# Designed miniproteins, single chains: the designs that were tried, part 9

Each design is a single chain, and the fold is of that chain. pLDDT is the mean over its residues in the fold that is shown.

## One batch from the design tools (miniprotein)

Design m283
Fold by ESMFold2-Fast:
Structure m283 (fold): chain A 64 residues (1-64)
Amino acid sequence: DRTALLLALTRAEVRELRAAGAPVEEAVQTGLSAHAQGVPAEAILAALREAGLDEAAERFERLL
């Protein structure tokens, strides 16, 4: 499933951003890109929160 693969890649990317201390804006853009490609918003929100990027999750949700 393309969506499942994209979600797995998104989870990996947000974990890398967290580890690197990247700006919140980069995590938000990663989420928006995944959403534009068909990943459900709820799954992206869960991925961001699981990675500990709560501010990015809040900003992403606000932009929906």
Scores: mean pLDDT 86

Design m284
Fold by ESMFold2-Fast:
Structure m284 (fold): chain A 79 residues (1-79)
Amino acid sequence: SAELKRKAEAVVRFIRESAPGFDELPEEVQKAIEEELEKLLKAESEEEFNRYMERILSLVDDPGLRLWVEYAFEEAKKP
């Protein structure tokens, strides 16, 4: 839906442009997260959106960056 796409685009933009320390992650981890972000942009249901968000969170070992990703996810849920 258009709403899911807007939410996914907002989360992806926040992580890529605003989340501190993302560019300091190992290249392999950055690539894995980018692959999940591309899947998030193609999510067709809230279940898929949540599944891809959980996968992104599982790839982030840094507690501070994880908190920023969780923040982006919660902001995307707001009306």
Scores: mean pLDDT 76

Design m285
Fold by ESMFold2-Fast:
Structure m285 (fold): chain A 78 residues (1-78)
Amino acid sequence: SLEEKLKELGEETREKMVELIMEKAGVSREEAEKMLQLSDEEMLEKLKELGLSENEAREVLKEIHEIDREGARRAVEL
């Protein structure tokens, strides 16, 4: 169904964001999931606390937004 496809796409989109945070910040899956609940400002601060530079933290946030935008684009095409 369309609802099942939307759920699968949402799960795929979230998984890509989680994997990106784990790779870039070196955190566990559980921590990456918690970080996705943060605001953009809180995410940047958390990434910097984890040892990323400001430019690296901003790039991670940009990539998260790009993943989210692509997921939304694909959802509209369903």
Scores: mean pLDDT 86

Design m286
Fold by ESMFold2-Fast:
Structure m286 (fold): chain A 91 residues (1-91)
Amino acid sequence: SSSLKGQLTQKIIDVSKKDFDTQKKVIKNLKDVAIKNNLPQPIINGIQKALNSKTVDDISKQFRQLNSTIINSDLSDDQIKSMIDSIDKGM
């Protein structure tokens, strides 16, 4: 759903505005959910790059790249909802 992708990408933008500890907590939980729900490998790779980030500037760049990957990925509504729920629980 285009509407669900819009909600997901907006929530990732909201996460990018939080403190670094909250960003790391959210992205760590998001990785677990992505693996559990068989998300496409480019999404899992994007999440892993964000987790490997050592600076605020690098993690912010990886969140922008992750949003681009989400927009261009074939995701089911259930996969998108699982990511949204994970982010909401982490914030």
Scores: mean pLDDT 87

Design m287
Fold by ESMFold2-Fast:
Structure m287 (fold): chain A 94 residues (1-94)
Amino acid sequence: SSATVEQLELLAMGLATLGQEALRENLSTEEILETARKLMDQLLPTLPEEVAARVRALFDEFVARAEGASTEEVARLLREMAAEIRALARELAA
């Protein structure tokens, strides 16, 4: 669905922007995770259940890796997650 692809691209852009903001504003890991969770809570209900499940799995992996990480590492993990969500969007567009 083109709407699903658009929502995934919006989510990826939001996560990438959060990563840039985290570095610029020196956000704590807790602040980054709270903002990421809010973004996920807004976008997940707009996705089909099977796509939402795949995005949740990516987010769970990100949260696990972010535990104890520096702001720089969390920002890198956010960029990695954004890239994986964009890859999912491309898969669904094909």
Scores: mean pLDDT 87

Design m288
Fold by ESMFold2-Fast:
Structure m288 (fold): chain A 76 residues (1-76)
Amino acid sequence: MTQADLKEEIIARAKAGASPEELAPLLESLSEEAREELFLDPEAGSVVAAYAVINKIELPEELIEKRLEKLKKEQA
């Protein structure tokens, strides 16, 4: 499975209500770049954030700011 296929699968499952626990094997297979891209997705980003906290992965401040901007657009 490519990184692109993994991202699409995680997004689809997150939209369907999958938990971080259910997605953990797919999230573990992500590269750092693919994980950062998924963190910016409105549906999958919360699951990626939970995975990062559990595994003590610090996300860049720039990436957090980009996600907050996307969430503001969705709430407006």
Scores: mean pLDDT 74

Design m289
Fold by ESMFold2-Fast:
Structure m289 (fold): chain A 105 residues (1-105)
Amino acid sequence: LSDEEIEAVAEAIVARFPELSLEVARTFARDLVPMFGADGDGTIGPDLRKKVIENEAQPALLGVELTRENLLDILRNGHGPIPALDLSDADLEAIVDVILSFQDP
């Protein structure tokens, strides 16, 4: 992603999730959107709207149940091509809240 694309995605994330700081939204846009898509629909990465990843074309999270605990572990420690994020626990929780929102009923 270009710096302009990162800023545009970060602004769109903050518009939808105003509780997120712009810095946290930029981190999400830079490091995670290329893997998951802006809506979590799996355009580039796994479909985050599912409780368990079943898409074999996206093996990084295949068979992983997307719970808060598993998402925090993935973001803190990394998983496959997903990088570990050097963020505070509060910022990691905020990103996890965004991801879990894609699973809303």
Scores: mean pLDDT 61

Design m290
Fold by ESMFold2-Fast:
Structure m290 (fold): chain A 79 residues (1-79)
Amino acid sequence: MESLEEAIRGLDELLAHADELSPEQVAELRELREGFEKALELYKKGDLEGAIKELEKVLERFPGSGLAKKALEEVKKKK
């Protein structure tokens, strides 16, 4: 799942510069990353339904996340 792996890499790169971000921004990025990690783990185990549910939870918390929307569409195409 390329889109989700790219999203996690992008968040890791952004978090590597956490000293340039507010504590609130860092907390939000960590939460977003945790949601993507859970979805990716479920996807790798073949639990596409579980991966979809985790990405939907991410979108409930971060409705403006284009990365989460893109990842959700990619998983749905493989279901």
Scores: mean pLDDT 77

Design m291
Fold by ESMFold2-Fast:
Structure m291 (fold): chain A 93 residues (1-93)
Amino acid sequence: AAVTMERVEIEEVGPGLYRVVARARSDAGTVTIQITLYVDGKLVASHSETHRLAGEGEVTLVYETEAPPGAVARASAFKPDAPTVEGEPTTAK
């Protein structure tokens, strides 16, 4: 696949403060990785970064944000001319 989501992790690093780590593997060229946080199906936070890779490789996005308890992290990765791939939704342990 042109891009694959390898890992989505979420950890509460302080009271109401969450660290989300998303890792994707992509072929060369432009790839965007996005983290979104949801509570009760409502979007509460989002962050994205775009990388340009010289060859196949891994991209990691680390995002820290305040969120209410029960936040569900989603991560997606996409290339301009390819379908979006998503990791499994993950709740803080």
Scores: mean pLDDT 80

Design m292
Fold by ESMFold2-Fast:
Structure m292 (fold): chain A 60 residues (1-60)
Amino acid sequence: SVSEETKAAARVFDPDGSGVAADDERGRALRGFQASQGLAADGVLDDATIAALQAALAGR
């Protein structure tokens, strides 16, 4: 399941909800996050990236 906090984080990177981060500093930030989690740094909000975002937010 996707929490509201995870949706909010995803919207920061991808305001259009297309599943791909904006092609700017937001996309760079997402790729940096993906790299920090050991994921492919492609800027795509795939299932692994969403799960990593949710896990990071669930610790609060």
Scores: mean pLDDT 72

Design m293
Fold by ESMFold2-Fast:
Structure m293 (fold): chain A 70 residues (1-70)
Amino acid sequence: MKVKVIGPDGKEFTYDGSKTVGDVIADLQKAFGYKNYTIISTTTGKELADSTKLSELPEGSVLYAVPDYS
């Protein structure tokens, strides 16, 4: 199972279902240096909690990562 995340620079990252939304945020913090991110499901338009496992999402789900303004 694979989930795609679109980063703040528009690049796509692929994650396995073994990861959580919090793991995605940690990777993006290291890559881009923004302190916090809001992860949004492109399917529902809703923000996902950090505790959400990617395995709970349908295969091929696309998430959008938005750096927090602060």
Scores: mean pLDDT 78

Design m294
Fold by ESMFold2-Fast:
Structure m294 (fold): chain A 91 residues (1-91)
Amino acid sequence: MIREALKALAEALKAGDEEAIKKATEELRKAIAEGMETLEALGFSREQAAALLRKEVEDTAEELVKKGEISEEEGKKVIEIAHEIIDELLA
């Protein structure tokens, strides 16, 4: 679940705990990989799936910021990390 993974990563980044950040990043990577696999199973190309996941991450992080669940700075950081993960999975 991308929303939960993004929120967990934002909280780990805020805490500055390297081990927690690694665990939250791995959980986000799994959520993104599952999303990629699901979209490809629905007939999207890998490139299309990557574009849709980038948009979902952006929209989800923006919604978490609007609701006050994470800060604007935390939202930007989790989007950057998620985009890097998507790029790694696309390669």
Scores: mean pLDDT 85

Design m295
Fold by ESMFold2-Fast:
Structure m295 (fold): chain A 86 residues (1-86)
Amino acid sequence: SKELEEASAKDVAARVLAVGHETEAWIVRQKAERFAKEASPEDAEEVKKLIEQANDEISRHRQEAATARAEADKYGKEADELEKKL
């Protein structure tokens, strides 16, 4: 049915979005860790500010990923219920 196809498509789209945000959070963390490791002791204050900015960005991506995962779960359940009615 069209409703099953739409629910399944929305589940897949939301899961792809969640993986995208999870991947971005991982990339931001890796870049921040590498910068901190390679920085000189004189740059300690700049490193601290960069880590704080990275943590804020990571938190945002994790929140967006969690929201997308919740949407995927909702549409997945809708698809499962529609499939059972066939």
Scores: mean pLDDT 88

Design m296
Fold by ESMFold2-Fast:
Structure m296 (fold): chain A 78 residues (1-78)
Amino acid sequence: DKSLKQAEDLVKSVGGEELAKKLKDAILKNVEASKAGDVEGAKKAADEIQKVIDELRKKGASQEQIDQIKSLINDVLD
C-alpha cells in the first residue's frame, strides 16, 4: 500500500514513530470498519485520524505537510 506507507513516512518525519504507528492503526481500523458496515467504528477511527493530525499541527507540521498527509489518507480510504 503505497499511499499508506507514504503517509506513515511523512508523519514519522514530522511527529515521530509513535504518532506514525497511531495513524496506521487508525487508518486500518477505519478500513476494516467500513468493510464490515460498522458506521460507529468507522467514525471512531476517523476521530483517531483527526487527533493524529491535530498532534502533528502542535508539533509544528506545516499546512502543506498536513494537506499532503490528508491527501494520502484519502487515497488509502477510497
Scores: mean pLDDT 83

Design m297
Fold by ESMFold2-Fast:
Structure m297 (fold): chain A 88 residues (1-88)
Amino acid sequence: SREETREFLRELFREAGLPLPDEEELELLVELVEGDRELARRIVELWREDPSFLEELVERMRRGEVAELRLELGVEIGMERIKEALGL
């Protein structure tokens, strides 16, 4: 559910030691993630590595690029799995 996804995202940010996004940003992230926990973890990881990532992500989501973002992040997750399988 949307509430379960929101709570999961809050937990991920807390565990990562990151500041919690505001309610509007959280709602956009819930929409992007749609219950995909691996995608949620990847988003938190990227924001931890680059604080400007969340600002860019939110701007793109506000432009209606949710499907494109989901695809791009999904490809990155897939590539990371291949890299792990190859021992790279």
Scores: mean pLDDT 78

Design m298
Fold by ESMFold2-Fast:
Structure m298 (fold): chain A 98 residues (1-98)
Amino acid sequence: SLDEGEALGEELARALDPAAVRAALQEVLDTAYAAQKAAILDESAQPAARQQIEAARDRFVARLRALGASDEQIAAGVRVVRYIERRALARALAELAS
């Protein structure tokens, strides 16, 4: 099933470069998941986790600009990253609660 974030990400991928956008979104998800999981296990890792997620978001935005994204598409990309962060956090919490 597609949630709002997944649908928006797929729309963005189809409008630009599907392979490049999907690969970039996967990098954001992998980074957010690893960073948030580390921060849940060790509170002292929270500042580094935030910095890693912000850096991943900035790399994703730079990738979208390189692909010719409009300001509206960049704003949509930032919203997609927020959905990815929430999905990554939910997954990390579920795995650690096992």
Scores: mean pLDDT 85

Design m299
Fold by ESMFold2-Fast:
Structure m299 (fold): chain A 88 residues (1-88)
Amino acid sequence: DENLKFSHLKIEEIGRELLPDGKSEKITIAIIDEKTGTKEILSTYSVVESVPPGETTEEVRKLRELEDKSGEEFQKKLQKIVEKLKKE
């Protein structure tokens, strides 16, 4: 797992939206392959409120679950981009 595989990939934040709960953000990211010009758009979620480990509400728990799931989807999309670059 060398960072060199991603040196030609540019990650650009193209949108950020605070969700109605006031505790999470939807972040829209473009992954641009500078070598091929390929652009992949994905969304991820981030919890904006720093909550102490012992004080997790049901809402914060669900937001963190969404963030974890979004991270898995992000990794899957990155893997597809890496496979595409491997062919080029």
Scores: mean pLDDT 62

Design m300
Fold by ESMFold2-Fast:
Structure m300 (fold): chain A 85 residues (1-85)
Amino acid sequence: SVKEKARKYAQEAAEALKSLGMEDEANRLVKAVNEIIDLGNEEAAKRLTEMLSAIVEAAKNGDVERARQLARLAIDFAEEEIKKS
């Protein structure tokens, strides 16, 4: 399901960010993703899943700055969608 994929990718992205020392960004990202899921916004959850996948890929490549930038973009996107609800 969309919700299961979003939760799985959020957990993977959070673990990747924490491994890079970005624990605050990881926790904020998981919180924002869970709020989008709880609101039932499946379109936003699908878009977040793509962003979360990109964070994991950047982290695997050791690109700390890209991982941080992508995490911030994903958080900002999710928080903006939450404001519209």
Scores: mean pLDDT 86

Design m301
Fold by ESMFold2-Fast:
Structure m301 (fold): chain A 100 residues (1-100)
Amino acid sequence: MSPIEKAIEALLSTLSPELQALAREILARVREIAEKHGLSEEEILQLEAMFVSQLALRSLHLSLEDVRAAAERAIEVMEEGLRAGKSVEEIMREVSRVLA
């Protein structure tokens, strides 16, 4: 397991069981979409790390339902950016803005 993968798992382990389940669902969807668009493993791990960290931060102030809604919107923005041929860096900026 890479250092980034270990960091993701460590962060996930600090979350409530319900939020862990949601985060793992979201990460699986992010990976599937990113792989479909030909992103490298390193790029996928960067996106996963950003999603899990932002979802963890949002969970401190939002309900699980609101966190799910924000995650769904962020996935939509990511998929639209990938379809438009945007760089991973630009997609990360746009997704972070949605999750902020």
Scores: mean pLDDT 84

Design m302
Fold by ESMFold2-Fast:
Structure m302 (fold): chain A 118 residues (1-118)
Amino acid sequence: MTDFENLKAAAEQLKERGGLTKIAEEIMKAAEDVRNGDPEGVEKAKELFEKSLKMLEKVIDSLPDPALREQLRRQLEAMRAEAERHGPVGYLNATIAALQFLLEMGVTPEEIEKLFEE
């Protein structure tokens, strides 16, 4: 119960502060499906995670500092390993963290939603 409550609260912050309404709603639906034992929710959580990591990789690769790029790539690999260890809840938590990081790096909500539709 507590883990899904925390996921919903974090997704609500992405909707209210980040402007990521569509993605936040997909995260909340995937969380509910996972909670109910729906295998489609597990597949959706993994899909959201892979898309968010692909966007992070693209942004990291655009950075001019090679030392910073290498450091962030290692952090991304660690995030992937942790998410895979914790299963669908881990995938959803990592997705939220990746989206928050993209917003902190100055990627707009509109750009993020467009990249998520690709």
Scores: mean pLDDT 78

Design m303
Fold by ESMFold2-Fast:
Structure m303 (fold): chain A 98 residues (1-98)
Amino acid sequence: APPRELILRLIAAALRIIGLLIELELNPDADKEKLFKEAVELAEEAIAALEAAGLPEAAAVVREALEKAKELAKEGKYEEALEVLLEGFREALRVLDA
């Protein structure tokens, strides 16, 4: 079973991405690029932690979501990019329960 601390860190990251998505939707003056950069950093930290824990399948799920999110962000689709990252974190948590 994966370490409880790692599961809690992934949940915390997912909750922060939800907070970033809410900020993006409610604040018309939000720095969308800055919010997305914070989400990218959370995803990169999660990938590194999962790989260090010997969980490459869960790490690959987050990495795939991050690459899709980066493509959406290049098109200015920051809300969709954050949603894709959030889905990636949820799928990684599902993989860890298997």
Scores: mean pLDDT 88

Design m304
Fold by ESMFold2-Fast:
Structure m304 (fold): chain A 64 residues (1-64)
Amino acid sequence: KVRHVVIDAQGDLEGAIERARKAAEEAYKKGEKFVLTVRSTDDAIREAVRQAGEEAVKELEKKK
């Protein structure tokens, strides 16, 4: 099953990164495929949060 998570990163970069990592960890614990959508008016913030989520998934898969 697939877990879709949407994160709205309006100027709260640290909080958005934390939510992305937490969501990735939750999906991994349940054996679900993680799909992340990041919404922000700033492209740099959006990419940073998206990358943090992807890195979290990669770290969890590497430890398996």
Scores: mean pLDDT 76

Design m305
Fold by ESMFold2-Fast:
Structure m305 (fold): chain A 107 residues (1-107)
Amino acid sequence: KHEELAKKILESVKKSLKEDYEDILKRVKDALINKLGEEEAKKLSEEEIKRELAKRIAYIIIGTMKDLGLPEELIEKVVRELLKEYFKYDEEEIEEIIKEAKEELEK
């Protein structure tokens, strides 16, 4: 059942974020240094790095759930719940992150 699978994916991601947050954040910082160079990456605020992390997590969740054949409505629900509960983003920021993640998946 798609709902059970979506719940398991959400629980797995929440657990990973709770247990490995600092390690995950460090990997995002390293990826940004590789993409932008050390000087530009150093100018990024903690909030900007967290937003990049949120976008990357949304990208992974949307891609994984889509590959598993879950309906779009359920995928959006899971991603919105994660961004709201863990990252504390408002609706405007959540819409922006989901849009950017979907655009990345199309390329």
Scores: mean pLDDT 80

Design m306
Fold by ESMFold2-Fast:
Structure m306 (fold): chain A 55 residues (1-55)
Amino acid sequence: SAVDELIARAKTMSLDELLELMREVVAQLAADPDDEDLRRLRDELSRLILEREAE
């Protein structure tokens, strides 16, 4: 799926790139809060951002 592809790509992103992608995902979720794929992407991005910030 497109979300699985984005998650795989996100694992190779810098912190700045992850934060920019998170801003886009949060904006899309504000318009469609019940989108399961976007919620899954947001949760995975949150995890990756925390991991990068801990480094």
Scores: mean pLDDT 83

Design m307
Fold by ESMFold2-Fast:
Structure m307 (fold): chain A 102 residues (1-102)
Amino acid sequence: SPVEEIRRTRENVNTLLDEAIRQLEQGNETIALFLAMSASSELYLTARKVGVPQAEIDRVMAQLDALLVQAAKSDKDEALALLGQYRALADAFFDRMLARAQ
């Protein structure tokens, strides 16, 4: 079902973001950003598959991408805060997808 697919992707995205935060805390910035980009890709594919309007997907993805671009230019503490903002935006998007799928 769309609900089960959204929930599985949310679990995968949370796992990727938890590991990204751990890698960033260890000073592995490139690995952390790669993991966050992988989270973005999974979120995009699921949003497309469950029929989220393209305009909403484009808006959310642009916001998530902007946070990752800023994180790449930031020190570790700022990058950690930006990954926190990324997680909050991704969680809000999953909540909207779940509400739509019900």
Scores: mean pLDDT 91

Design m308
Fold by ESMFold2-Fast:
Structure m308 (fold): chain A 71 residues (1-71)
Amino acid sequence: MPSIEEQVEEFKKMVEEMLKNKSSLGEFERAVADFIARVRAETKDPKELAELMSKLMGLYSEGVEKLDEMK
Protein backbone atom coordinates (compact mmCIF):
# COMPACT_ATOMS: atom_id res chain seq x y z
CA MET A 1 0.00 0.00 0.00
CA PRO A 2 1.40 3.45 -0.85
CA SER A 3 2.20 5.68 2.14
CA ILE A 4 0.05 8.70 3.01
CA GLU A 5 2.88 10.94 1.72
CA GLU A 6 3.10 8.99 -1.59
CA GLN A 7 -0.68 9.17 -2.15
CA VAL A 8 -0.76 12.92 -1.38
CA GLU A 9 2.15 13.46 -3.83
CA GLU A 10 0.37 11.38 -6.54
CA PHE A 11 -2.85 13.39 -6.06
CA LYS A 12 -0.92 16.69 -6.15
CA LYS A 13 0.76 15.70 -9.45
CA MET A 14 -2.63 14.74 -10.90
CA VAL A 15 -4.09 18.14 -9.93
CA GLU A 16 -1.07 20.00 -11.39
CA GLU A 17 -1.25 18.03 -14.66
CA MET A 18 -5.00 18.66 -15.01
CA LEU A 19 -4.49 22.40 -14.40
CA LYS A 20 -1.65 22.45 -17.00
CA ASN A 21 -3.90 20.69 -19.54
CA LYS A 22 -6.84 23.05 -18.75
CA SER A 23 -9.14 20.14 -17.90
CA SER A 24 -12.86 20.85 -17.41
CA LEU A 25 -14.31 20.92 -13.90
CA GLY A 26 -16.29 17.76 -14.77
CA GLU A 27 -13.13 15.90 -15.83
CA PHE A 28 -11.39 17.04 -12.63
CA GLU A 29 -14.33 15.96 -10.42
CA ARG A 30 -14.39 12.51 -12.11
CA ALA A 31 -10.62 12.05 -11.62
CA VAL A 32 -10.89 13.09 -7.95
CA ALA A 33 -13.88 10.75 -7.40
CA ASP A 34 -11.91 7.83 -8.90
CA PHE A 35 -8.88 8.63 -6.72
CA ILE A 36 -11.02 8.88 -3.56
CA ALA A 37 -12.78 5.58 -4.37
CA ARG A 38 -9.37 3.86 -4.65
CA VAL A 39 -8.14 5.41 -1.36
CA ARG A 40 -11.32 4.28 0.44
CA ALA A 41 -10.97 0.73 -0.96
CA GLU A 42 -7.27 0.44 0.03
CA THR A 43 -7.23 2.19 3.45
CA LYS A 44 -8.69 0.10 6.31
CA ASP A 45 -7.38 2.22 9.22
CA PRO A 46 -9.97 4.97 9.91
CA LYS A 47 -7.29 7.31 11.35
CA GLU A 48 -5.07 7.00 8.26
CA LEU A 49 -8.13 7.39 5.99
CA ALA A 50 -9.20 10.57 7.86
CA GLU A 51 -5.67 12.05 7.58
CA LEU A 52 -5.49 11.21 3.85
CA MET A 53 -9.00 12.57 3.15
CA SER A 54 -8.23 15.81 5.00
CA LYS A 55 -5.10 16.40 2.88
CA LEU A 56 -6.76 15.35 -0.40
CA MET A 57 -9.85 17.55 0.23
CA GLY A 58 -7.57 20.57 0.80
CA LEU A 59 -5.85 19.94 -2.55
CA TYR A 60 -9.21 19.31 -4.27
CA SER A 61 -10.63 22.62 -2.98
CA GLU A 62 -7.54 24.52 -4.23
CA GLY A 63 -7.75 22.77 -7.62
CA VAL A 64 -11.45 23.62 -8.04
CA GLU A 65 -10.70 27.27 -7.17
CA LYS A 66 -7.88 27.44 -9.77
CA LEU A 67 -10.01 25.75 -12.47
CA ASP A 68 -12.89 28.18 -11.77
CA GLU A 69 -10.43 31.09 -12.26
CA MET A 70 -9.78 29.80 -15.82
CA LYS A 71 -13.44 30.43 -16.81
Scores: mean pLDDT 78

Design m309
Fold by ESMFold2-Fast:
Structure m309 (fold): chain A 66 residues (1-66)
Amino acid sequence: PTPAQARAAFQRFDTNGDGTLSREEAVAALQSLGFSRAQAEAAVARFEVDGRVSAGQFGGAVASLA
């Protein structure tokens, strides 16, 4: 995925606009970008902090899988 696609996926799943995703939302966002569930879960586990994924952490997860 491109950086623009990663940003769009984050914004789509950040339904309340608080700038963070839950673990489940982040996994779904990564899967929407074409990653497998196993890849998404591994990346989220690596980058999540206290069960949340920020925009920067999501970008890091996408970059780690690309």
Scores: mean pLDDT 79

Design m310
Fold by ESMFold2-Fast:
Structure m310 (fold): chain A 65 residues (1-65)
Amino acid sequence: SLEARARALLRDLGLPEEYLPVAKEIVELALRASAAPSADAAAPYLAEVNKLARKMIEDAGATNE
């Protein structure tokens, strides 16, 4: 399920469950990108995945020096 994949993403990143809604959005966008018929069709989904993932990691303070 989408939720199970989102929880796995949070576990792998070491992030708390409070980020589950954002993780679910990231997983959904990644699945849409992988189902896209071309790289051009996938590009907007991948751009949003990168944006949301970066914001989530920065907000969580998971970036190491």
Scores: mean pLDDT 79

Design m311
Fold by ESMFold2-Fast:
Structure m311 (fold): chain A 72 residues (1-72)
Amino acid sequence: DDADFQRDIQINQLIAQLVQQPSDETLQQLHDLGVTDEQLAKIFEAAATGNAASGHDDTAERYRRLAEWLRK
């Protein structure tokens, strides 16, 4: 499963990069790996909820903005 293993690593790295510095270029790389805007928005919405519950409001707001950007 070299292809699946490499894909999972790349997806995780690109998601981390997208959170740190949102860019259309990083988003296109995620699309090339089969990740959709809807999937990313759901991931970020869940992360926002979790961070808000933990008192990390600034991080939660960052994830909410990313989800909104992806949904338009």
Scores: mean pLDDT 82

Design m312
Fold by ESMFold2-Fast:
Structure m312 (fold): chain A 89 residues (1-89)
Amino acid sequence: RKEEVEKAKAEAIAAAERAAALVREAIAAAESIEEFVELAEARAREEIERAMAAAEEVAKLGTEEEKKELHEAIGSLQAALAAEVDARF
């Protein structure tokens, strides 16, 4: 089961990173915060859903340490994106 958790954790992080890249493209393309929200939701939704599904797998099968690592990785991405939105708008 450790290999399954490792694979799910890697997929969750990869999907979150792809979602972050799409959100950053939306930040660059949008002329207003309202347009940014619409573009980010439209472009990143699928990758966010994939990241959440993989994170649920880690939550079911993973140790507390593995769950903490994933939570910290995603939290860092979210904090970086929030700072970029604040700087842009």
Scores: mean pLDDT 79

Design m313
Fold by ESMFold2-Fast:
Structure m313 (fold): chain A 74 residues (1-74)
Amino acid sequence: GDIEELKQLYKKTMEEFRELMEKGDYERGKQLFEKFKEKTEEMMKKSGEKIKELSEQGIKIAEFGVEMLEKQMK
């Protein structure tokens, strides 16, 4: 279901993020979180009320990740 899809998206994103951090690729790490946010917003729009809270939390995590990486890149 939608919750499981969001959970799988999060796990995949975090695994890819780990590999990018091991390589020091902060720019790709930022892009990865931006893509995660976009996909989470699309899932929220499609599924609405069913995943609203989880999607909102996912978006906040992605936004925080982008902000953190931008501070490291400056």
Scores: mean pLDDT 76

Design m314
Fold by ESMFold2-Fast:
Structure m314 (fold): chain A 75 residues (1-75)
Amino acid sequence: SDLSEAYEALRAGDYVAAARHLIRAAEKDIAENGAANEATRTLLRHVGETVARELRRQGHDELAERLEALIREVA
């Protein structure tokens, strides 16, 4: 699942992959059910800021902005 892949990417320090899987998990939940599920919202709330910070540090500002907007919407 996208959520499991996000956890694996986080453990590997791959913040780009982590952000992509987090965004995809939330967008899929919203498309299918009208809202992000509790597990996706919880993960975004607890690690989203850290991931966004690392993305900005690595120069991935657009991806960080997408993740931050998603956190504000669903968390």
Scores: mean pLDDT 84

Design m315
Fold by ESMFold2-Fast:
Structure m315 (fold): chain A 75 residues (1-75)
Amino acid sequence: GPIAEAAERVAREAAEKKDPDLALQTGRTLINAFATPETREEALKAAEDLKQYAEKGDVENASRAGRRLGEAVEA
């Protein structure tokens, strides 16, 4: 859905820049805005993966983690 697509795009940018702070901001924003108690644990796991991949500059895995984060909060 649109949140997953947006999260993937920002995750890709964070990894291209090797910017874990952008990754953390993205996860925090999406979890605070959209996560329910039911989806929060999965969203937090995806956000942690996103941060780690962004720090390493792993664009492909960061993009996948961003999509998972967006999908978790859309569920």
Scores: mean pLDDT 85

Design m316
Fold by ESMFold2-Fast:
Structure m316 (fold): chain A 98 residues (1-98)
Amino acid sequence: MVQKLLESPLYEALLLFAKSVAKDLLEQRYKQQKDEENYKKALEQIEPLAEETAKALMSLPKEEQIKLLKEAIAELERIGAPQEWIDQLRAILEVVEK
């Protein structure tokens, strides 16, 4: 199971998306606060947190994955998130719906 999960294009797409979003959010937060030390410590946690999040999503049934991705897209649109994040989630959703 784990090896098949790690070889999945969906897992890689989710992992890359989670890393990109987390990095962008941390950069925005720490640029405002000018907190270089906490920013560096947070960066060290991005990869394991992104991996955990991607694995958790992949453990869900396909219908739940589609529902969560659609809800995430709607929430990102509602809060005015960067178009790049919305486009990445839309691409992931298209892969899941196939």
Scores: mean pLDDT 68

Design m317
Fold by ESMFold2-Fast:
Structure m317 (fold): chain A 64 residues (1-64)
Amino acid sequence: SDAEALRAFLAAAQAERRPDAELYVRTLELGGELLSSSYDPATRTTTMVFRLPDGTELTVRLDH
């Protein structure tokens, strides 16, 4: 399913330290949406919350 493909992609992208823009674009392509994105300068981490096409939410943390 698109939700399973997106979960697999987001997990790999987090591990590979992909740009946050790539996670956003791929999420839109697979029918998901971005609910929130925030950057914490103390930890140099971007936290993104996505809603997947099956209606579940996934939080991704990207270290810079």
Scores: mean pLDDT 85

